# Designed miniproteins, single chains, continued (5): the designs that were tried, part 74

Each design is a single chain, and the fold is of that chain. pLDDT is the mean over its residues in the fold that is shown.

## One batch from the design tools (miniprotein)

Design m18725
Fold by ESMFold2-Fast:
Structure m18725 (fold): chain A 80 residues (1-80)
Amino acid sequence: SLSPEEQFLLEVTEEVLELEKEKGRVPSLEEIVEIVREVAEKMGLPEAGERLIAELRQMSPEEAFAVLRGLHRTLEARRA
């Protein structure tokens, strides 16, 4: 089973991948940051949210998306 922080990361990655599918393009950093903040607030993990935002802001949108996609694959494998 996933830890609360790993479940938070999984939900963030699922919402970001869904947004990319809906828009047919890589989401902007601000779209990704909005998702991170909303999921962090919902799950009561604001510090985890701000840490992730700080890391993603070091990246281009394409790099951030690639990292989140990779993280999604890893967390889905551990959940299953």
Scores: mean pLDDT 88

Design m18726
Fold by ESMFold2-Fast:
Structure m18726 (fold): chain A 82 residues (1-82)
Amino acid sequence: MEEILKKVKELVEEAIKRAKEKGSSEDVILQLEALGEEAIKYVEEGNLEEARKALEIAAGLAEAAGDEETKKLFEEAAKLVE
């Protein structure tokens, strides 16, 4: 659990950093940060199913914004909580 939490945090932080560096809109960044924070909270609570859903929604939002790199980071995090 602790190892999964650490890796999910690292992937979420990297994804948010990449989205900011690519100049994604403030609205998209705020939504990705909220979804990432929600996913991390669910992992901490042991609710991996809800964590996965939040990460998959974040990946879909990144894809809709045209950010393939941020999408892949959220997808990688989602796979860790399957």
Scores: mean pLDDT 85

Design m18727
Fold by ESMFold2-Fast:
Structure m18727 (fold): chain A 60 residues (1-60)
Amino acid sequence: AITFTVSAGSAEAASKAADAVRQNFPGFTVTAGPTSVTITSDGATTTAIAAALLAMGEAL
């Protein structure tokens, strides 16, 4: 499993970013915190993780 965490400026921004990842990568486990988004994937490639980070960056 690969887990990574991205900082967000607010709970609303974190939720929006988490939703963007869920829409594009439904196989990922995504948890939105008050100032962060944590993503876990079992079997994802580094390419899939990079794409998820880009999707979150566009939402934040």
Scores: mean pLDDT 73

Design m18728
Fold by ESMFold2-Fast:
Structure m18728 (fold): chain A 95 residues (1-95)
Amino acid sequence: PRELFRDPNSRERWSLSGIDLKPLEEASEESLLKEKETLETMLKTEPNSAGLWHRLGEVYLALKKLEEAKEAYKKALELDPNNELAREKLAELEA
């Protein structure tokens, strides 16, 4: 959904909620690679977006790219230390 809500919290929730994104476990490999490329392009423009780094980590994990997933989750935590999901995933990958 590409709704331009004027409430920043509502718009941020919608863009980060993943309601317009299919579950990664149901995505094809070509779809995951396409999303990875899109996220990498967006991160060149917005390298300080914790949400983009978190999503990239999830895509890498779905592609079984564990080292890249670790790096993405580390970046997400550097930008948002309160991201419990990224912290948990990083701990699992570093164990």
Scores: mean pLDDT 69

Design m18729
Fold by ESMFold2-Fast:
Order: C-alpha cells, then sequence, then structure tokens
Structure m18729 (fold): chain A 76 residues (1-76)
C-alpha cells in the first residue's frame, strides 16, 4: 500500500543521503552530485504522490538544500 511505498522511498532517500556524505568525505564530487540529484528526483516523486507528511517533506527538502550548498561550495 501507499505506506509501504512511502517507507521504501524514504529508505532509498536516506541511503542516497548517506552515500552522498560518504562521497563528499572521500572528495568524489561527481559521485556526490549524482547521489544528490537522484535523492532530489525521489524526493520530488514522493512529494508529488503525497507519500510524505508535510513535516517529513520540509525536513528532507532542508537536508537536500544543505547538500546542494555543499556542491556549490566544492565547485567555487
Amino acid sequence: GAMAEAERLVAEIDRLFAEAETHLANGDVDAYRKAVEEAARLLSEAIERGLLTDEQARQYANRLGKLYDAVRAAEA
């Protein structure tokens, strides 16, 4: 059901955030960017499908924004 789909998407987003942080720590900016972009795509899908609470959507969007800020800082 929708709750199981929400749990799976949240788990995938959390995994991609963890992978992004690992890539950033290792200096792999290309892998970091790809992980952040995939997380953004899944987050957008989850929001459009109404699978997240408003609070979850806000928290994930804030985390994603911080990861994009880190990409821009690494490229400056």
Scores: mean pLDDT 81

Design m18730
Fold by ESMFold2-Fast:
Formats: C-alpha cells, sequence, structure tokens
Structure m18730 (fold): chain A 56 residues (1-56)
C-alpha cells in the first residue's frame, strides 16, 4: 500500500511536470517533446528506484 501510493504520487508529479513544460513551450517539435520526456522520466525513475530499494 505505502509503496503503491508513493509510486502513484511519483507518476502524477511526472505527468503534471510534463504537461506544464509542454504548455510553457507552446508549439513543440518531437525532439523537444522527447527531451521533456527524458528529463521528467529520469527524475521519476530515480525516485522509483529508491522506493524499490527500500521495499526490497
Amino acid sequence: SDYERALREVAREAQERMEKKLKEKGATTQDDIDKIFAEVGEEARRRVAELRARFA
């Protein structure tokens, strides 16, 4: 439960940050979108890895 709750929060934050960055940029190319996904995704993956280590 705690692990799943933390995972959902990380996912929500990542999605919100992606949407915010996309809106701030306005019209974007696929390269710009990929960069935003990579940055937000890497941050989220780090948090997930830390959570997994704690619940392993």
Scores: mean pLDDT 77

Design m18731
Fold by ESMFold2-Fast:
Structure m18731 (fold): chain A 55 residues (1-55)
Amino acid sequence: SMVLPEIKASMPRRDLEALRAVAEAEARRAEQLGDQTTAKALREYIAQIDAAIAA
């Protein structure tokens, strides 16, 4: 499994959108495997990305 980088306010929008796509795919995989802990963590990570994009 890839370690996802920390979300930084200085990140370009394109990089945030790319990270969101990766996190979404990983969250869906975790959900399909029944890994609720990983799925929840990835959904929280996506929320951080969405907040950074909205700022």
Scores: mean pLDDT 82

Design m18732
Fold by ESMFold2-Fast:
Structure m18732 (fold): chain A 58 residues (1-58)
Amino acid sequence: GAAAANARRGAEALLAMGVAERAEVGEDSIRITLRDGRVFEGEGAEGAQRAAGEAFGL
């Protein structure tokens, strides 16, 4: 759904900007590791979107 697509695009943007060191995007999960060592994880479309938003500081 839209939330999962938004989470994936957010992770890709963080990687492209050099803010994230690694992003692991599954069908129903996301894990974003920032270059400063912070890790944000979410499960399900809504959880994944929340994790991506938190990685952006939202």
Scores: mean pLDDT 77

Design m18733
Fold by ESMFold2-Fast:
Structure m18733 (fold): chain A 89 residues (1-89)
Amino acid sequence: KEEVDKLFEEAEKLAREGSARIDTLRAQADQYVAEMEARAKASTPEEGERLRKEAQAYRDQMDAEIAQLAAETRSKVGKLYGEAKKLAE
């Protein structure tokens, strides 16, 4: 009983930590894109386009990292729930 409860607690903690990390990464990506857009608006048209392309490439890379982190978190949480289910049976 206590082992099952601890596995659920660990799974929920891991899910919360993963969600918080994803939120942090999204906020950092949003800030970087906003800063690059501000620089682009203050720059020449040619430099502005380069900065926007760099910002888009960074966003795409961060989206891929976030997707990977989300998948890893789901996998680890799923394993803990699976262990809890085995102990509850």
Scores: mean pLDDT 85

Design m18734
Fold by ESMFold2-Fast:
Structure m18734 (fold): chain A 63 residues (1-63)
Amino acid sequence: MKENLLKQAEKSLELARKYMEKGDYETAARYFEAASRVYRLAGNDEMAEQAEKLAKEAKEKIK
């Protein structure tokens, strides 16, 4: 159960990074926020906090 959530979070994180490389910071931020939410559901608060920080950094680049 938790392993499946971790895989989902990792896929969201991979997509977010891919959109960061493309310069689509708005979409990247959404995927980082999705990854953070799924990591929290999986009980991995450390990775959730890292993904949330990355979402904030992506939002700062939208300017």
Scores: mean pLDDT 82

Design m18735
Fold by ESMFold2-Fast:
Structure m18735 (fold): chain A 66 residues (1-66)
Amino acid sequence: SAADQEAEREVWRLAEEVSEALAAGDFEKAREYLERMREVVDSSTPESQARLRPVVDGLEQSVDDM
């Protein structure tokens, strides 16, 4: 659906922001973007959640390992 595609685009946009924040050493900003990604995923359809939750979890693990 259009809503699923919009949620997916927003999650990937925020994933890019997380990567940029991490490259800059701004862990607070990276965590803020991760929180926003979780909000988008949790507000999406179950199908989008199944696809996008692993992306958020992977990035969260990367932030936690730093």
Scores: mean pLDDT 81

Design m18736
Fold by ESMFold2-Fast:
Structure m18736 (fold): chain A 70 residues (1-70)
Amino acid sequence: SAQQRAQNMTVWGQQTIRRFSDAPQDLINQMRQITRQGQNLANDPNVTQDQVDSMRRRYMDVMDRLSDSI
């Protein structure tokens, strides 16, 4: 479900923040924002797949930048 996908993204976001704790603060802050959005979507019974897909694209973009920073 879209809620389950959003919940999974929230968990990944938290794990990513812990893994990349020494990364540039702006990228960590962007990942924290995505993680909060994931929590909001996971708690929304009307969440759509499009909303989760948009969040996933943002997550992947920030993840790539975090990986390049280390």
Scores: mean pLDDT 84

Design m18737
Fold by ESMFold2-Fast:
Structure m18737 (fold): chain A 66 residues (1-66)
Amino acid sequence: MEEKFEEAKKALRELYDRMVELGLLTPEQAQALYDWELEQIEKGYISPEEALERAKADLERLKAMA
C-alpha cells in the first residue's frame, strides 16, 4: 500500500510539473491541484492505484503532444 501511494505521488508530481512546463498551469495552480489530489487519496475518496493510473494516462497524452 505504501509503495503504491509513493508511486502515485511521484506520477502526480511529474504530471503537474509537465503541465507547468507546457504552460497549461501556473506553478501555484499545479501545487493546489497536487495538494487536493493527495488529500482525496489520504481521505480514501480515491485509491492510490486509481490516482496512479489516471496520472500515467494523462502523462502519456501530454507526451503525445510533444
Scores: mean pLDDT 80

Design m18739
Fold by ESMFold2-Fast:
Structure m18739 (fold): chain A 78 residues (1-78)
Amino acid sequence: SEREELVKKELEELKKFIEKNPETPEEFRKAVEAMEQKDAELAVKYMKEAMKKLGRSDEEIEIAGNQAKLAANPPPDP
């Protein structure tokens, strides 16, 4: 679908951003890779771990986890 193609493009751009910013936690990179593989469980796990390492609040960690889940399994086009 068009939405799946857009998500794939955004994930590729995010991977390029991570390559240019080596200070990014390794777990963030693993979360993006899990999103590309459509592994929602691993995407959520690694995203939450990355946000925790960045000192984010519990609320921000949960929001990031939910966003990672949606990126791994985007909703169908309307």
Scores: mean pLDDT 77

Design m18740
Fold by ESMFold2-Fast:
Structure m18740 (fold): chain A 75 residues (1-75)
Amino acid sequence: SLSLKQAEEMLKLAKEYYEKGDFETAKRIAEEAVRQLEKLDPDSPLLKEAYRVLADIYEKLGETEKAQEYREKAS
């Protein structure tokens, strides 16, 4: 399993792809970061941040229902 530091670096990489407009790559990386963080530390502030990032990515891809779901997970 990935360490918390590796999950944090994955989330940073997902944000970089989001900033470049590569939302499909950002989604793939952010989904994996969420999956790892849910296993490593389900109560972490980093997981809530990952949910927010993934929600922003889903919104850019037009996945409105998923975007709302992950925003609610981040609250």
Scores: mean pLDDT 87

Design m18741
Fold by ESMFold2-Fast:
Structure m18741 (fold): chain A 58 residues (1-58)
Amino acid sequence: MKLARVVKAHIPQNEEELTLMVGDIVEILEEVDDEWVRVKVLSSGSTGLVPKDALEIL
């Protein structure tokens, strides 16, 4: 399981994107491209797209 910590808050710009809070732990499910990854937020179980620069890989 590939885990990352959120280091930058993210506000969704469309329905595919997730809201992220600094300090959230996410599981990386899929690297969509160089800028975007699909993740699961472990505390909520929510899944969606987030920018890679918002994450610190653990």
Scores: mean pLDDT 82

Design m18742
Fold by ESMFold2-Fast:
Structure m18742 (fold): chain A 91 residues (1-91)
Amino acid sequence: LSEEEWREIAGALALMTLSVAAIEAKNRGNEELYKLLEETRDRVAQALREGNFEEAARILEEGYKQSEKLGDTENAKLLRKAAELLREVAA
């Protein structure tokens, strides 16, 4: 894969993971987590549109830590992996 293709894949995985986590939070009635994940997704999407993969990773790192505090440890692990991937493509 080219560096460009790898960045596209990393970004897509991050946004998909946030979307899935948000839907799951909403279905469980965790409105605070749902709002957090939607806001995080919008901020990550904006950073990715600007080509700022380091900022996207930072936003996602904030998001997974707060997800853990709000009781979603499973999706927090997936968000952490996505953030690690974004940091690798930012380098």
Scores: mean pLDDT 84

Design m18743
Fold by ESMFold2-Fast:
Structure m18743 (fold): chain A 62 residues (1-62)
Amino acid sequence: SSKIASLYTAANILKVAADFEEELAKDPSLSEEQRKKYAANAEASRKAAEELLKEAEKLEKE
């Protein structure tokens, strides 16, 4: 269904965002505060992607 496809797409976008944020969290040209925020955002994006995948899997079984 389009709904399931949208959930997988959203989860993939969040995974890509998390990868980018993790790289920024390691960037020595950024402030310590900026790196900490990117690390927190990456964690949140990973968690959000996981939840969307769980929702997609649940819908596929219905």
Scores: mean pLDDT 87

Design m18744
Fold by ESMFold2-Fast:
Structure m18744 (fold): chain A 80 residues (1-80)
Amino acid sequence: MQEQIDAETEIALLLIRHAIAKNDYKRGKITKEEYIKELEEVLKQLREILARSTDPNVQADIEREIKAIEEEIKKLKEES
């Protein structure tokens, strides 16, 4: 009977997870490899939400976030 967490809230939680991992990487608490692995896990969860979403606005938001994280992973690998 509790209200189910909507897709926008789930996306927000994944973005918080990304921000924590980014801060840990910048502070030297995790390696680049560990940071990339965390970003790949966030991407996996975003893709799963996208596959289940029927709202075009939510789909567009998820696709934008997926693209941004994919570009960050690519940049990190290019800086290796």
Scores: mean pLDDT 79

Design m18745
Fold by ESMFold2-Fast:
Structure m18745 (fold): chain A 59 residues (1-59)
Amino acid sequence: PSDKTVELLQKFLNDNKLSLDELIELIKKDKEEVLKKLESYGLSKEEAEKVIEELLKLG
């Protein structure tokens, strides 16, 4: 992922008061909701999907 993608993810976590583990749990419960939220932060659908894949590999 690009540096911009990492910065957007960090901002998303801070704004929503989520830990990385809590975000992974949200992805497991509702992947589509997380995709839409990441897209609203300026990620493309493809970039958001790549972020979700990387996060799921960690959890």
Scores: mean pLDDT 78

Design m18746
Fold by ESMFold2-Fast:
Structure m18746 (fold): chain A 69 residues (1-69)
Amino acid sequence: SKLDKAVEAIKKAAKELGVNLSDETIRLVAELILNGATVEEVARFLVKHEGLDYETAKKIAEAAKKAIE
């Protein structure tokens, strides 16, 4: 499913960037992208909720978006 593709893309991006995200946060980010949230909106969510740098957050959001296009 698109959800599974987004979840796997987020997991891979987070590992490559050295970021530890909970399965619940990964699922929430995937659902946000599937429901039409922009990369910028999801990146801002990750900055506020997880304390990530914006550029790191943006790369994770972009990976999710690309996986479901």
Scores: mean pLDDT 88

Design m18747
Fold by ESMFold2-Fast:
Structure m18747 (fold): chain A 128 residues (1-128)
Amino acid sequence: NADEKAKKLLDQGIEALRQGNYEEAIKLFEEAIKLTTDPDLKARAYIHLAVAYLKMGEYDKAIEYAQKAIELSTNPVLKAQAYAVLAMAYLKQGKVDEAIRYAEEGIRLFPGNPMARDALKEAEEAKK
């Protein structure tokens, strides 16, 4: 079905992302988003799309897609992942206070979130 195809595209996009094939990953995530009506599958695709843009240094796009994931999902683990990406993107822009706020929200929703913990640590070091 369409959701199973979207999940396969998402998994292929994640693999492309791990290999550093960011443009291929973006295309696969965009195809997954168009194919599915499942808000959590869309949120997962938006989170990974945000990660791809973050790795490419396109911080405004990373923020945009992380925010879309937060708005779509009621799943606290997915929201925590999206908040972690949001925190890191703001940190990369030098917006330290915003980075701390969103990292803390990510940790509140899922304390084991490594990206949120790393963003908080880096932001606290930037405040010195």
Scores: mean pLDDT 88

Design m18748
Fold by ESMFold2-Fast:
Structure m18748 (fold): chain A 60 residues (1-60)
Amino acid sequence: DVERRLRLVAVEIATHPDAPWTLASLARRVGLSPGTFRRRFRELYGVTPEEWLARARAWA
């Protein structure tokens, strides 16, 4: 279930904002290409993975 894997990645980012995340490493965790991962994540959360990570880091 891609949606479940996207939700797990979002939680991982929120709990470990200072980890050396890249779009490529996050996409690999979900089993998607970077472009597909970015599109699907934005469809689910309304923001890009990069914006989600930047926000998580600002709140840490």
Scores: mean pLDDT 84

Design m18749
Fold by ESMFold2-Fast:
Structure m18749 (fold): chain A 60 residues (1-60)
Amino acid sequence: AYTFTVVAPSEEGARRGGAEVRRNFPDVRVEVAGNTVTLTSDGPLTRAIGAALAAIGEAI
């Protein structure tokens, strides 16, 4: 399994990032805690990480 943690500058950013991954990548497990988004999958996370970072950037 692959696991990656994204740290957002805000809790709203983390929530938006997590929601975007849940919406577009149903095979990725998403955990949001404070300003942190943890993504876990049996496949590569590159696209999911990109989607999370883009959504977090829009929240700034």
Scores: mean pLDDT 81

Design m18750
Fold by ESMFold2-Fast:
Structure m18750 (fold): chain A 90 residues (1-90)
Amino acid sequence: LLEEMYDPDPEKALEAGRKLLEDEDVEVRAEAAYRLGTSETLEGVELAAKALEDEDERVRTAALIGLGFGSFSADPEVAALATEAVEKAK
């Protein structure tokens, strides 16, 4: 299922990421949050920002790291949204 997040089709990757953020396995949610934060897409950054509210600190940390990388995105809208999410996290 993590393989679907590397799908060249961004719609399939985002759908997989949304499902993986709801997984019972903390490690799976953490990896999904990180990948969504680094996805270079507005939807991916929005999903990673939601993961900042996860019950497990590992998932929140992975989301924060992913969003940190997203703040350097070549897409100015993606970079701005990621930067705002990181600033609001603390």
Scores: mean pLDDT 78

Design m18751
Fold by ESMFold2-Fast:
Structure m18751 (fold): chain A 67 residues (1-67)
Amino acid sequence: KALMYTMFARTALKQGKYEEAIKYAELAIKEDPDNAHAWRVLAEAYEKMGDTEKAEEYRKKADEILK
């Protein structure tokens, strides 16, 4: 479920596996679209890959959920 996918995404980020991190974060969001941590993982992964526009979009999603 979302918790496991979020953990896998975070681990992949730590290992520099950004494509894997994106895949797991997307799975977490599919199970729970209100999972702010998964949106943050997406933002961080895209930022590391140089996609600043997507990173900003996903970061805003996470911030809105936390409110």
Scores: mean pLDDT 80

Design m18752
Fold by ESMFold2-Fast:
Structure m18752 (fold): chain A 67 residues (1-67)
Amino acid sequence: IDPELVERARKAFRQAALHHGLTPEQAEEAVDRALKAFVDALKAGLSRHQATEVGVKALFEAIRELK
């Protein structure tokens, strides 16, 4: 996987989590879950667009659970 793509995704997910009112600790948990889903999707052969959709879905699931 491309490390720069993963780092860009991490920053975007962190910004979104913090924007939705998570604490820094909760945001890191949400980011970890979103990145795992994103990376797993890329490894499964999904396109960057599809992997981003999977990651965003996992991010918002985590935000709901952590609130």
Scores: mean pLDDT 84

Design m18753
Fold by ESMFold2-Fast:
Structure m18753 (fold): chain A 72 residues (1-72)
Amino acid sequence: MEEELKREALELAREAARRAAERYAREHGLSEEEKEELVERAEARAVGAVEKLAEVDPEEALRKAREWLEEA
């Protein structure tokens, strides 16, 4: 169960970061290359944050990832 929560949290975090980055790119008229770079960086940061939290509290990590996805 804990491992499943961690994987789900990481997957949702990546999706949230990608959607947020794509929205930002559209609002600011970024090129496709700039958008892809922004998405890559955003995903890496979100995954890192959620991974650290999941090692301590996987349920809280999943909760935060879901909130981020809803805001994205």
Scores: mean pLDDT 81

Design m18754
Fold by ESMFold2-Fast:
Structure m18754 (fold): chain A 139 residues (1-139)
Amino acid sequence: SRVEEVREGVEAFLRDPSAFSVEEKEALLQEALQLVIRGELPDEDVPLLREAVRLATKDEDVRVRLLALETLRALGINGYLTEEDVKALIEATKDEDVEVRLLAAEGVMIAYSNGLVSEEELQEIIAASKDEAVRAILS
């Protein structure tokens, strides 16, 4: 099944990320994102997927980072984010790519709405940002 293929792919990726090509990372993240959006991802598979997408937010390829952030946002909409995921989102608001920074800022706002980021912490993130568009999303 697609669920079993994604589970196997996530486990393999976490075991050896360097074994994956950019296209294989994109395919894995796209399938995982679809399962999350459709509510078809088993709760038991969420922790490993979060670990894999946090790692993918730091990938050398911008397309992989974008898909990882889209997946974290989808997980956030479903209430699955943790403090470690929030740290990855905050770091991604400082990314070299503008689209990555904007998706990360949207992820931070979802985490804020879920109660994972306090008003005080949100103001600290805004104050630390040098990107006007990121600040606008967080305000």
Scores: mean pLDDT 90

Design m18755
Fold by ESMFold2-Fast:
Structure m18755 (fold): chain A 55 residues (1-55)
Amino acid sequence: MVRERLKEELRKQFKENGVNLSEEEAEKEIEDIVDYLLSTHKEEDIEEALEEIRK
């Protein structure tokens, strides 16, 4: 579920702070970010990073 949580968090932030991003472009960027993070980091590291961002 970390991937789903990460996508949801990023999408929420993009929508709130994004200026002119179409749904397609926002989804593509979120997919790129999520894929990059999951490919370069372990799920445990991602969860820790999400917790740190919250802090």
Scores: mean pLDDT 72

Design m18756
Fold by ESMFold2-Fast:
Structure m18756 (fold): chain A 65 residues (1-65)
Amino acid sequence: MEIDLAMALIYAAVLKTAGLFKDVRVEGDTIHVTLSSSHPDAEAEAERLKALAEKLGVKLEVTRE
């Protein structure tokens, strides 16, 4: 579970560095992601992250700017 959270967080952090996510943070056992509204691929990558989080049993909250 802790390793699964770390894997999902690393994926989200890479996408933040690439400009698809504006913010990535962890609160308790939940990953919070803010999508970049200016990047056309942000929504598609958020969908991939949601699928990964669901498979790993990690809680994910996604917001848009």
Scores: mean pLDDT 77

Design m18757
Fold by ESMFold2-Fast:
Structure m18757 (fold): chain A 64 residues (1-64)
Amino acid sequence: MEELVKEVEELAKKVIEKAKKTLDEESLRQVEEAARNAVKAAREGYEKGDLTTILNAKKELEEL
């Protein structure tokens, strides 16, 4: 489960990096907020032992 949280964190970094190259400032802030929320959800899922919450956070980032 810790490895899945790390994957979510790394995916969030990649999503933000791509957004910085393609999006305006307002859209970038929305993507950064969504990415931060997904990382927070993954960390909370890890603390609770909820694998489904971590996987949902990863999916949300993949859909951004």
Scores: mean pLDDT 81

Design m18759
Fold by ESMFold2-Fast:
Structure m18759 (fold): chain A 58 residues (1-58)
Amino acid sequence: KVEEGKKYLEAGKKYKSIGDLEKAILALEQSIKLFEESGTEEGKELAKEAKKLLEEIK
């Protein structure tokens, strides 16, 4: 789940960089869900990163 979350986080970053904010938001929201469901410290830290990026574009 952390690995899948990282893929969505990378997709969200790429969509944000090209200005596709709708896809960026969806990808970041999915990454946050996957990271939080992982129950790991790594997932918790990555969820914080994704939330910060989401706040920048919402």
Scores: mean pLDDT 80

Design m18760
Fold by ESMFold2-Fast:
Structure m18760 (fold): chain A 71 residues (1-71)
Amino acid sequence: MTELTPEELAEREKKSEELRKKAEEAEKGGLEEQLELMREVLEEVSKLAGVPEEEREELLKKALEELEKLK
């Protein structure tokens, strides 16, 4: 199994913090920024979780449809 170095862990934490900051900005910015954020978060989380590309596209589409329903 892949073991993360302290440097890789720091990079992951940095990335996670950037996504959290974007989430806070999107919450203030409105629907379009929320959609962009959701897309970016889903891609990053899916990559980390090892979700196949096909399932990632389906999850993204589903999340975008749910957000559009809230309009």
Scores: mean pLDDT 70

Design m18761
Fold by ESMFold2-Fast:
Structure m18761 (fold): chain A 89 residues (1-89)
Amino acid sequence: SAKVEERLAELKKIAEPAVELIKKNKLKEEELLEIEEKALEEMKPEVEEAKEKVEKEGLSEEEKYEIVKELTKKYVEIFIKLIEEKVKE
């Protein structure tokens, strides 16, 4: 679907700063997995809140996508912070 492709492209653009930091710092797969696990754990409260909102409020597909987009932005921000902390070690 053209809408799915457009949304995927937008999410990739949001993730671009994290991807560039990974490349710049030459992070190993093991280091990336550790950062991913930590970022997902930090995101748990926001993910649960978003899930409840989606289930209870009868949101449109557009409104659900905006929630996914905002969660993606927060995830990327946490991921970048964790990369910066790892690089300082």
Scores: mean pLDDT 83

